# Ledger of designs, part 93: designed miniproteins, single chains, continued (4)

Each design is a single chain, and the fold is of that chain. pLDDT is the mean over its residues in the fold that is shown.

## One batch from the design tools (miniprotein)

Design m15423
Fold by ESMFold2-Fast:
Structure m15423 (fold): chain A 70 residues (1-70)
Amino acid sequence: MLEEVEELAREAARAAHEGNYREAAEKLRRAAELLLEAAKKSKDPELKKILEEAAKHALALAEKLEKLAA
């Protein structure tokens, strides 16, 4: 799961560098979904909070990129 999140983050960065902001936003939204799933499965409250905050930041960045694509 975290390896897939890292790959999605790398793909999002590449897409953004190429000016493909919509694709970058889509990759970040998928990464956020996986981070939230990991948070739900976590028994460690500190790790759960870190994963939830990471997902929140990914979604915020996706929204900013979507505005650039518009």
Scores: mean pLDDT 84

Design m15424
Fold by ESMFold2-Fast:
Structure m15424 (fold): chain A 68 residues (1-68)
Amino acid sequence: GAHLKLIALSLQALGDPNLSAEMVGDDQLVLSAKGDGLATLKALKDAVSSDPDLTASLSGDTLTISAK
């Protein structure tokens, strides 16, 4: 389900020293970038935008991923 996808994405982001991840409730993940992490956020936004269960919004250095 979408919730498990958000948990998997949060664990993936925690493996990158240029990213931070925060779960907001059960249906939203907020990722923040520093330095070279912005390129990784842009790639993640594009990948998530292809997922039918998720939406992604990038604002500056912050990517918000929500379950549909």
Scores: mean pLDDT 80

Design m15425
Fold by ESMFold2-Fast:
Structure m15425 (fold): chain A 55 residues (1-55)
Amino acid sequence: MSMEEAVAEVNRLSRTLSLEELIARLREMAAKETDPEVRAYLELLVAIAEQELAA
């Protein structure tokens, strides 16, 4: 997907999913993503969300 599409989808998911569900979904999206820039963005969001969950 494009970076714009990824940002829009993440924003949508963050409003509808719990933090744990969001992490699982972001990991799935990153694993399926072929664009390295978009994948790195998704992986960064997973790392940030995991830090929030651990706090």
Scores: mean pLDDT 83

Design m15426
Fold by ESMFold2-Fast:
Structure m15426 (fold): chain A 68 residues (1-68)
Amino acid sequence: SNREELLELKEELNKDPRIEAELVGEDTLIVKTTLDVASLIGLVLRIIGDYPSLSVSVSGNTITIKAK
């Protein structure tokens, strides 16, 4: 399910001390980062490529990931 994908992604992302990922409700993952712009762009592109069932949006250093 999309929720299981979000939970797996949360666990993977939280392995990096520059990233704090939290599951909000059943369908939304909020990802707060201290990454530089280049690293942030790279992470967003990887998520989009690896999880085509998820929608990704960025505001500053925060990534919002939702189940479609």
Scores: mean pLDDT 84

Design m15427
Fold by ESMFold2-Fast:
Structure m15427 (fold): chain A 70 residues (1-70)
Amino acid sequence: SKKREALKKAFEAIEKIVELLNTHDLSDPEVIEEILQLADEAIRYAKEAGDEEKVESFKKLRENILKYAK
């Protein structure tokens, strides 16, 4: 139950990232900051769920965003 709720919140954060990527310019530093905050939320919730593979996947997503947004 708690693990399902945490995973749901992680995917809700990812869904918000996808929405921002589809509706905003990635050259905007404020948009990048919001996306990075959402990635940190997804990582936190994946940790609460005990899903180590998703924690690693979301960390890689965050690093890729950080590299390409510079």
Scores: mean pLDDT 83

Design m15428
Fold by ESMFold2-Fast:
Structure m15428 (fold): chain A 55 residues (1-55)
Amino acid sequence: MEEEILNQRLDVGASLLKNTGLSIRDIARRVGFTSVGTFTKRFKERYGVSPGEYR
């Protein structure tokens, strides 16, 4: 992705997935996504795997 702010939010989400027991839904909301679906799509585009697969 080309948007630095979006990439930073996804990187924070990736850190939360590895270091916390928060649900994917809660992580998506904490990093500023209004829907889990949008977070999941953007995460897959950046990391090549879903948030659930990444965890």
Scores: mean pLDDT 78

Design m15429
Fold by ESMFold2-Fast:
Parts: C-alpha cells; sequence; structure tokens
Structure m15429 (fold): chain A 90 residues (1-90)
C-alpha cells in the first residue's frame, strides 16, 4: 500500500480551514471561488510547506474579497477568519 505523504499539523489545520470555507461557499455559483479553493487544497496536499500555508491564507483573503463584492458577507467573514487562523500557523 502506497503511503500518503504525511501532512504537518499546521498543513492539516490549514486544509481543514480551507474545507470549511469550501463548505460555506458550496451553494455559491462562482467558478473563480471554486477554482481558488480547489487549487489551495491540492497545493497543501502536494506541498505542506510554510510557504504553501501562507499562500492558502492569501487565497482565502482573495475569496473573501470576491464574496464581499457579490454581497455574500457571511461567507466572506468565514473566509477572512479562516485566513487569519492560517496566518497564525505559518
Amino acid sequence: MDPLPPLTPEAQRALELVREVAEATKDIKNSKISSLLTAAQLRLLADPSPETIRGAAETLKRVSEILKKEGHFDAAEVAEQAAREIERLA
């Protein structure tokens, strides 16, 4: 059985926070948001580095800005809070 690459505790937490934002935005029809969140998850799984963790926080800030422009303020707050928590991990 091929072992999965081990995630650091920090990368695992960042991945959980990105998934929470994905869940909060699942009913929002915006391909840019979906693409950014999917890319962040795949990046964390492939490269659990501090640089990738910081990149995930930046991605969630961009997602929050898109959500605010479209009037999804509750989902935008979830993304902003997740980004701030990820910044503490790196």
Scores: mean pLDDT 82

Design m15430
Fold by ESMFold2-Fast:
Structure m15430 (fold): chain A 75 residues (1-75)
Amino acid sequence: AEETIKRLEERAEKGDVEALRKLANYYLSKGDIEKAVEYYKKLVELTGTKEAKDRLAQGFIAAGNKELAEKVKKE
């Protein structure tokens, strides 16, 4: 498990969209909302898509951070 996360982190640094998604989902499931949001933000920066922004907003909502979810949508 730990090695898998490290490998995903390494691939995410190289712009691997799938690795970023998996890391964000992993940290969200672990309750580490700050890290989950960080990886979703990187997804938005790399892809710039509505889909990536929607995922980031969903991450904030799942964390109970309604204000941050609204802020993502306002950009």
Scores: mean pLDDT 73

Design m15431
Fold by ESMFold2-Fast:
Formats: structure tokens, sequence, C-alpha cells
Structure m15431 (fold): chain A 57 residues (1-57)
């Protein structure tokens, strides 16, 4: 159960990173991407972290 919960959280994080990369590549602003990720169910902190990670790549 705990392992399955951790795997689901990791998959959600990976999906958030992929979506952040897709939206930034499409020309959306950082704020638009953060708002879209929050609307999709991520916390604002996690959405901001995803954008930072994608920009560091």
Amino acid sequence: SLVEEAVERLKAGANGLAEAARLLRAGHSEQEVIDALVAAGLSRESAEAAVRVVRAL
C-alpha cells in the first residue's frame, strides 16, 4: 500500500514535469503553466518546482 502510494506520487510528478515541458515548449508563460498544473491537481509549490526543474534541463 505505502509502496503503491509512493509509485503513484512519483508518476504524478513525472506527468507534471512532462506537461510543464510540453506547455513551456508550446510558448506558454511560466504563470500560465503553473496555473494549468494547479488546475490539473498539483499544489502550487509542486507546479512551481516542476517549472524550475524543466528550465534547469
Scores: mean pLDDT 78

Design m15432
Fold by ESMFold2-Fast:
Structure m15432 (fold): chain A 60 residues (1-60)
Amino acid sequence: SAGALAGLAGQAAAQGDDAAAREYARKAVEMGNVDPERLAELVLGGRGDGAAALASGGAA
């Protein structure tokens, strides 16, 4: 299902795996008329939040 692939894209983004997130987004478009450019934009947004948390972690 396209919705399942879009969900997997979001999960990959949360893990910091934007390459996998984009791949799932592309498959979602092929199956269910989801805009890959829009999904990639949201994926990068989620990654930004995680990156900020990582940067404020226990770095020396």
Scores: mean pLDDT 61

Design m15433
Fold by ESMFold2-Fast:
Structure m15433 (fold): chain A 63 residues (1-63)
Amino acid sequence: SEYTQEGIAALKKGDYETAVEHFEKAIEKDPNNSVAWGGLAYALDKLGRTEESKEYYRKHLEL
């Protein structure tokens, strides 16, 4: 999806807050988007939001 691509681009720039927003939008469109869940978990970990990161990483692995 467009949101997934924009999330990945934000990660490459180190813009983790923007990456979170894009990956959340990707998940709203397709909750089975494993890449978006993984990207969201990664961005949250970089922001120090470790417990949320763990939960979303489990979603990535389940899909």
Scores: mean pLDDT 86

Design m15434
Fold by ESMFold2-Fast:
Structure m15434 (fold): chain A 89 residues (1-89)
Amino acid sequence: MEKEIEAEITLAMLRMLVSVSKLATLKQKEKLSEEEVERLIELARKVAEMGYTEEAVELLREAARYAEEAGDEEAARRLREAAREIEAE
């Protein structure tokens, strides 16, 4: 069971990295969906719970930067707020 839990957590980290990589494509004038923003925040919380708080915060801030470049101020704000919340824990 421990190995299964470890694999699921690792998969969550990988999904977060993939999601951040997808946000890099927002430079192609695509906006983040509400679901994409929520998923990034959820995955970042899971990664932070693993003890990778600094990386989770950095990844969310990077995602927020891409959202801002795409003109999605609401997504950028939400991502930065989540990063601040995780950092404060």
Scores: mean pLDDT 69

Design m15435
Fold by ESMFold2-Fast:
Structure m15435 (fold): chain A 78 residues (1-78)
Amino acid sequence: SEAEELLRRGVEIAEETLELMKKNNVPLEKMQKYLRELQELLARAYEAARRGDVAAARETLRRIEELAKEIKEEVEKL
């Protein structure tokens, strides 16, 4: 389903973002904060996919993308 495809993309972005944080030695406290936010968004994405709610899945993907961009910008400042 489209919602499942959006979930898959969100998981991929989250995994790439976690690896980026690890490779760039992001401070543990900041990494823990971002991990909690990513986990909350992924939980919402899983629920949207389970319901087949494409609109909710798209919104959660957008939020995951925004958070990933924020993390990338923080890494670039290190």
Scores: mean pLDDT 85

Design m15436
Fold by ESMFold2-Fast:
Structure m15436 (fold): chain A 66 residues (1-66)
Amino acid sequence: KRKEAEKYIQKAVDKGELTPEEALELSEAINQEDYKKAAEILEKSLKKHPESEELKKALELVKELI
């Protein structure tokens, strides 16, 4: 689940739907197992890119880890 979430996050970065700064903060939250913070970052990014299937999938996978 964590590795699958990270793959969708990387796809969102590749599409420009996550800035490098947002991706770094998100990666740090995941490495610290702060999945609630990771979900908050993903929700903010999804509000900017509401049609992003990659961000939606990453958020769902991260929420399963909370």
Scores: mean pLDDT 80

Design m15437
Fold by ESMFold2-Fast:
Structure m15437 (fold): chain A 71 residues (1-71)
Amino acid sequence: MESEELRKKAQELIREAKEYIENGDVSKAMEKLQEASKVIRELKKLGDYKTANQFQLELSELGKEIFKLNR
């Protein structure tokens, strides 16, 4: 039950981060990725490693996009 709530929260935060990246709002995008990272850590503590690892990979790709925007 708690893991499902965390999955939905992580997915929503990642969606918002993508939206901010598309709009060039680097600061808000970084904030959403930081919040998503905290939720992913909670998922790992609950043993939901598969979903956490999938979200972690997505965060890494979004981090690359933010790095490009800072140039």
Scores: mean pLDDT 81

Design m15438
Fold by ESMFold2-Fast:
Structure m15438 (fold): chain A 99 residues (1-99)
Amino acid sequence: MSELEKLKEEYEELLKRNRELIEKLKELKEKNPEYKEKIDKALFEAEVLEGLALIYVGVANLLLSKGKYEEALELYKKAIELLKKAIKILEEAIKEVEE
């Protein structure tokens, strides 16, 4: 069982989901200009969390190239948790605009 392969797959799936929610929230902003400030805050927070997740994955891949497997796994787990937080922020903002 490759734990690293499973974490990489989960990371890619969450990254795709995060980006889909960002695009949906941008479309909602165009249709609901009264929510612009709230949407812009959610987008900014999600973009920061995605950026940090990308940095952790970059460092994890560097650690893998140096044989530091366990350290790389921990960074992938941190990146996954950051993307989960970003997705939650985006989903909560979408729900508030659609309600």
Scores: mean pLDDT 89

Design m15439
Fold by ESMFold2-Fast:
Structure m15439 (fold): chain A 64 residues (1-64)
Amino acid sequence: MSPQQVLQQFQDALQQLRDAAKAGDTEKMKEAGKQALQYAKQLGWSEDDAQSAVKTVASYGKAE
């Protein structure tokens, strides 16, 4: 997979996480969060940065 494709998948996973959080769909949040973490690792992000991004996006989704 190209770096551009990994970045797109990461952005898509974060959007799905935000949408699931807004809907209160805990199962979809877990799935989207897991995908986002996997793609962040492929992009060379640290575990801490990846976890922070996932938590931030989920929090914003819940606030909507």
Scores: mean pLDDT 80

Design m15440
Fold by ESMFold2-Fast:
Structure m15440 (fold): chain A 77 residues (1-77)
Amino acid sequence: AATAAAVADALGAGFSRAAAINAADPLAPGELEIDLAADPRTAAGLSLTATTRSPAAEAMAAAVRAGVARAEAIAAA
């Protein structure tokens, strides 16, 4: 449905932003750990946990979180 496509686009935008940040400031192994899990308790059906060890990792995690937050807002509408 149209809502599912919009949710996917919002998530894709977050990951594309994170990829652009990583291209400009590449992470070392282990600097970023992102766990994006299925969670039926949320409107988007997803939950995000992130562990960051550098400013670049924090920026990438923030980009993914923004995408998830946008997806959640779209799914809740």
Scores: mean pLDDT 75

Design m15441
Fold by ESMFold2-Fast:
Structure m15441 (fold): chain A 55 residues (1-55)
Amino acid sequence: KPSVSEIADRVLALAVELGETDIEKLGELVVKAIELYKEGASEEEILERVKEELA
């Protein structure tokens, strides 16, 4: 299972790959992802939520 830091890195990488360059939005996505991860969401579920936020 990935660490909180690994989840943060993966979310940041995905958001950048999807074309997000706003540092404030990137920070918000990372914070939301960490909260979901702490609540028991899988990495796959978290990455799907990030894609939905950027759609």
Scores: mean pLDDT 78

Design m15442
Fold by ESMFold2-Fast:
Structure m15442 (fold): chain A 68 residues (1-68)
Amino acid sequence: DKEKKIKELMAELAEAGLRGADAAAFRAIVEAASKGDYETVARLALASPDPAARAEARRLVEEIRRIQ
């Protein structure tokens, strides 16, 4: 359903953010995701040094917004 789909997309967003993350960013993303703090997950993913990871994060954020 809609809630389940949002959860799946949030998990993908966290995965995108972890790509190329340093140890501090990695821990922050994992902790935010475990608490359901998806705003922090999105912020960290969009701040990735990898342009491809940022593009993927933007796509996922937009998809989540459309479902909500």
Scores: mean pLDDT 77

Design m15443
Fold by ESMFold2-Fast:
Structure m15443 (fold): chain A 79 residues (1-79)
Amino acid sequence: SEAEEYLKKGEEYFKKGDYEKAIEEYEKAIRILEESGENPELLAKAYYNRGLAYYKLGDYEKADKDFLKAAIIDPNFKP
């Protein structure tokens, strides 16, 4: 899916240490998944991965909000 492709692009940027670009790609995935209402597991993963990228940038408050959102959507993503 288009959302899966954005998530993969975000993961590739994350691996390269380009956390800001990773966040941009995760935001695109989140937008698509929220608009469709489909695949809550993938939506939770996108929020969790964006939280990790925020954490790497030192944006702990944004990271915590994303981790909480992921855990609310899918409890398997509890930090």
Scores: mean pLDDT 87

Design m15444
Fold by ESMFold2-Fast:
Structure m15444 (fold): chain A 68 residues (1-68)
Amino acid sequence: GAKDKLISLKDQLSSDPSFTVSLIGDDTLIITNTGSPQKLIALTLQIMGEYPDLTVSLNGDTIIVSAK
C-alpha cells in the first residue's frame, strides 16, 4: 500500500547526508533538506514523478509526503 512506498522512499534517502527523513504516524514522511535548494527541488520533482498517488508538499526546506 501507500505506507510501503513511504518506507521504501525513507530507506532510499537514509544514505543521503543532504536529507533528514522521519516517518510520522502511519502515512506521513517528513524530509528536511540540509543540502542545496536545487537538490530539494530536484527531489520534490522526483517523488512527484515516481509516486504520483502520494500527496507532495514543499514548505521551505521541508518536503511533506502523505499517503492518501
Scores: mean pLDDT 80

Design m15445
Fold by ESMFold2-Fast:
Structure m15445 (fold): chain A 60 residues (1-60)
Amino acid sequence: SAEDVETLKEALKSKSPEIRAAAARGLGYLGDPRAIEPLKEALKDKSELVREAAREALAL
């Protein structure tokens, strides 16, 4: 739902790379097109853990 997408988009702004990576995976599992731009930004994240999660999510 739109509410789930917004919640996960907020989680992508977390100070914790573990939480940001989990949020990226969650957006991928939802499969909502609204997640495409946030996930593309996550591909540029400073943490490799988050970048890997975003790549996996976009491949889903």
Scores: mean pLDDT 82

Design m15446
Fold by ESMFold2-Fast:
Structure m15446 (fold): chain A 88 residues (1-88)
Amino acid sequence: MAQELLEEAEKKLEEGEKYIELGEEYLAQGDFEKAREYYEKAIEAYNQAIDLATQAEKAGDERAPELLKRAQEGKQRALENLGAVIAA
């Protein structure tokens, strides 16, 4: 159970990172609408990773706190990138 939650959280972290990369690519092309869309998708993926990692931590997985921290850091990065696009 906890192992499956941790694995799913890791997948959501990877999805979030991929969406940030796509957002950065569209931003470089001047497509602010697509950049915003992908940063919003990244935030959603990181929120799911946070939820799953929190559930894994409550289930007693000692690796979950570090994964939770990484998901929170990724979400913060996505929020900062989204803020920059909105300001542009």
Scores: mean pLDDT 85

Design m15447
Fold by ESMFold2-Fast:
Order: structure tokens, then C-alpha cells, then sequence
Structure m15447 (fold): chain A 85 residues (1-85)
């Protein structure tokens, strides 16, 4: 029997991610331009929302050398964390 282990799992995950990137790339570029954020950051946020329904906000404070991440889940839970960079 074929087991779905790392190699097969990664291949299927890559295919799903590539399809989502293709669908969301244009929207991510437009939002990145409006928000002044890197496209990769916006794209990751859109992917998490599409895949899990999570609303993710990323804020960078260069003066404090911190990144703050706020995640809102579909069930109304909110998680906020700050990490030093």
C-alpha cells in the first residue's frame, strides 16, 4: 500500500499552494501596492485566509525592531504576538 508520507504529501501540498498562488497573485500585488507591504507577506496572508479562514495582519516597527502578528480565526478567536527581529 502506498503511504502518504513526506514526499507524496509535499507534492500534493505544493500543487495546492501553486494553484492558490496563481489565483491570488494579482490580488496580492494590488494589495501590497496599496498597503506598502512586500507581495510575499500579503500573498501569505491571503493564502492563510483562503486555506483556513484566518485573517492575518502583520505590522513591522523598525524603531523597536519588532514584528507583530495578529490572527483572527473563523470561530472568533484572536491571537496577537510580537517577535524581535
Amino acid sequence: SLRLEAVDYDEKLEEEVEKLIKELEEEAKELAKKEGMPVETVLARLLLKRRFGWEVTVSVDPEKGTVSIRVETPDGRVLERSTKI
Scores: mean pLDDT 69

Design m15448
Fold by ESMFold2-Fast:
Structure m15448 (fold): chain A 57 residues (1-57)
Amino acid sequence: GPPLSPEQQAVLDRALKKVGLDDPDVQERIRALLETRPDASEEQIEQLVENVKKRLE
């Protein structure tokens, strides 16, 4: 699919930093999931990051 928009990438970067997900492999998987959802809102991106973190605990 098309790459993430700069706005979506900025939201993702802030969400990852806030929750402390600094594993590059995990970050790449989240980006790949968001590339399938170009209409994802800021809230949806934040929820995805939080859900991924919970599954890693």
Scores: mean pLDDT 78

Design m15449
Fold by ESMFold2-Fast:
Structure m15449 (fold): chain A 70 residues (1-70)
Amino acid sequence: SEEEKKKIEEEYYKKLLDVFVEMADEMGRVLEEGLANGWSREEIQKRLQEVADKATKKVKELKEEEKKKL
């Protein structure tokens, strides 16, 4: 039904929002900690990339989950 599809889409977007909020928070923490502790530019970039990669993986998993439910 249209109501069921809408519920699945709303759940997907809520989970997607959570992933992006978590990513932004983790990137902020990496920058704060790196600057406070004098991390190298290379170390900061590496850790930011790890956060981005983690978020990318979660987004891919959420898209596959939504596709299976639709």
Scores: mean pLDDT 87

Design m15450
Fold by ESMFold2-Fast:
Structure m15450 (fold): chain A 61 residues (1-61)
Amino acid sequence: DRYINTADSLIDSIRQGQMSVEQAARMAVQLGLVTPEQGREIAGLPPDDAQRRLREIARQN
């Protein structure tokens, strides 16, 4: 699925240090992967928890 593949790319960017959690959350909202409310939730999480939450939401879509 296109949404899952994009979420995995954002997760990998956080893991590799190419993107902060806040930047990844903002990008996910802009790409329509998560709602603005979910994006704010993710932006407040530690990197490991942010990665888990992004994957969870992608699987629900």
Scores: mean pLDDT 79

Design m15451
Fold by ESMFold2-Fast:
Structure m15451 (fold): chain A 70 residues (1-70)
Amino acid sequence: IEEVKKELEERLDEIAEAIVKAAETDPELAEEMLELLEELGQAIANRSPKSKIEEILKKILELVEKVKAL
């Protein structure tokens, strides 16, 4: 649990930068990332299983890699 929290805190800066970059080049991609962040926030607030939180985080990180390729 603490490892996931630390990774999320470190990754939030990277994710935020990726969303800003995506908004300039691919607004649709930026919207998908924002939607996944909202879903992640809800899953954490609802104390969803670690596996569900991990799945959402993986999807966000995949989109971050797509933005880096732009």
Scores: mean pLDDT 77

Design m15453
Fold by ESMFold2-Fast:
Structure m15453 (fold): chain A 60 residues (1-60)
Amino acid sequence: SMREKETAALNAAGGLLSERGLDADQDEIAEEVAKRTGVSKSTARKAVARVLAAHAADSA
């Protein structure tokens, strides 16, 4: 389902950002998320943005 794909994309984005750092190139992270999960690059970019937004909110 789309929800399962979105969850997989969020998990992949979180793992990659944890590995490469929050300052990593967001487009490169999104491309890798798309390759690993089979979601579109647009969906992957949204997942990366959501993970980064959650980290920013948790740090405030």
Scores: mean pLDDT 78

Design m15454
Fold by ESMFold2-Fast:
Structure m15454 (fold): chain A 75 residues (1-75)
Amino acid sequence: SVEEEIRRLADEYAEETDEAEKERILEEIVELARRNGISPRELAAILGRIAHDEKDPEKQGKIEEAAAEVVARLR
């Protein structure tokens, strides 16, 4: 599902240290959302659930950072 692909990308982003690869992942999330007709509000809800499900507080914070960035770009 699209939500499962977004979850994989969000997890990849949270573990990535290379800034160029982080940017690539953010772009992939935005393009995936656009291709599937996901609104900024829906994307925020999906990423909010993904962040809430994350048990590591540091990874949760990084997913929340990614959420803010991709939602802004999709608008």
Scores: mean pLDDT 87

Design m15455
Fold by ESMFold2-Fast:
Structure m15455 (fold): chain A 63 residues (1-63)
Amino acid sequence: MVEELAKKVEELIPKAREIAETKDEETKKLTLKVIENVEEMVKTGNEEAARRALITLEFILKA
């Protein structure tokens, strides 16, 4: 895992959680599960997984 990718993901997670709080109960629950999966992807130490995690977080922030 590239350290810069992990750092960017860590910086975006609080913002993504803030977006989740603006959603209805069901959407919030699903969004929080997606964020949890993103955290797990970064922990694998796989650079491609970390890159996909970053893209997923950016998608949540755009929605």
Scores: mean pLDDT 76

Design m15456
Fold by ESMFold2-Fast:
Structure m15456 (fold): chain A 75 residues (1-75)
Amino acid sequence: SSLSDEEKLARYAEGLRLLADMLAETHPELAAALRQAADAASKGDTEAAARYLRQAGELSGSPVFDEAADWLLSL
């Protein structure tokens, strides 16, 4: 891959912020969890980011957030 793990994480965090902004009016709790995950990831706190992603998984019912949390903890 042409991207480092840190660059992949930064781009993923940007994607989470965009998704949170899009969901803020309709799914405010999910949006808050995604925004907190992005903020934690941007600060290098991968454990906190993973916890917020698992919360997003519970709120959305989507396994993609649990998979993302596992990926973050593997960095």
Scores: mean pLDDT 83

Design m15457
Fold by ESMFold2-Fast:
Structure m15457 (fold): chain A 80 residues (1-80)
Amino acid sequence: SKENRRKIAQGRIGVVDNDIRYGNQINASQSTIDQYQQARNILQDVIDNIDNMTDDQFTQQIQTARSLRSTGQSGIDDQL
């Protein structure tokens, strides 16, 4: 359902916002923060366009955001 998809995207934004907060706290590289910010922007675009988005487009955007978040997490791990 559209409501369920909105909740998924919103929940993922909350996770990414926590990642950005933590990254800033440990002085992570700008490149790492930029990966998280790009993931957040994609998730926000999903919410903003939920009524005009196909199932395939939703899945692709969520996977893209997940990949960007994973790259950001690798940046944090490399710094620790």
Scores: mean pLDDT 88

Design m15458
Fold by ESMFold2-Fast:
Structure m15458 (fold): chain A 62 residues (1-62)
Amino acid sequence: NIKEGLEYMDKGAEAKEQGDKEKAIEYYKKALEYFKKATEDPSVKEEAEKLAKSAENNIEDV
């Protein structure tokens, strides 16, 4: 869901700041999975899709 995805985004950012690119990618991938799952809920679908795109971009930028 959205909240769990955001927690993994934070963990990914922390790993990236520490120079652990492999760990950062793992956390961002987990965030992406939660955001994709959240798109199944119509009430948060648009927000979840935007957050999923953000997670994808963060994986590319590591």
Scores: mean pLDDT 83

Design m15459
Fold by ESMFold2-Fast:
Structure m15459 (fold): chain A 62 residues (1-62)
Amino acid sequence: MLSPEQRERLRETARQVEAIGMAAPTPEAREEGLKLIEETARELGMSPETVREEIRRILAEE
């Protein structure tokens, strides 16, 4: 079970990834988004795949 703090961190990362993609849909923006996902995964002790799935779910719920 994710703590409220971990959920808020995932939501913040989701918003950042979305903003990057919308502002500049370039290879550089894609790389930046992937780095954010990897950093969040390391920070929360999760796999990057798990973080990606959680972000997808959060963005779908908005």
Scores: mean pLDDT 76

Design m15460
Fold by ESMFold2-Fast:
Structure m15460 (fold): chain A 57 residues (1-57)
Amino acid sequence: SRIQELEEQIDSLVQEAVELLREKRRDPSKADALTARIRELMAKIKELQAELRKLLG
């Protein structure tokens, strides 16, 4: 199911973003690079959520 694939992809990206936020708290010297990566993940999550909404609507 495309819906299931999107939900699994969103869940995986959310988990990655959470891990990067934890690493950012552990090592502030990496903050700028980690913030950029988190921003990229959040943008991708938003795109996938928009696609999921189209399929569910």
Scores: mean pLDDT 85

Design m15461
Fold by ESMFold2-Fast:
Structure m15461 (fold): chain A 63 residues (1-63)
Amino acid sequence: MAELRARAEELAREARRLAEEGRLDDAIKQYTEAGKLFLAAGDVEAAREVGAETARLREQLAA
């Protein structure tokens, strides 16, 4: 579980970096993977937070 959470945190960090670079599609993919790993680790709150960021980036990409 700790390994899955650590990997999810790393993916979320990479997604944030990609989003800051304007690479929204790549950021969305990394956040999606991070969310899956947080759920697998049982961290529903972190998965929900990442899901909210993913939704925000999708809206920004569409606008």
Scores: mean pLDDT 83

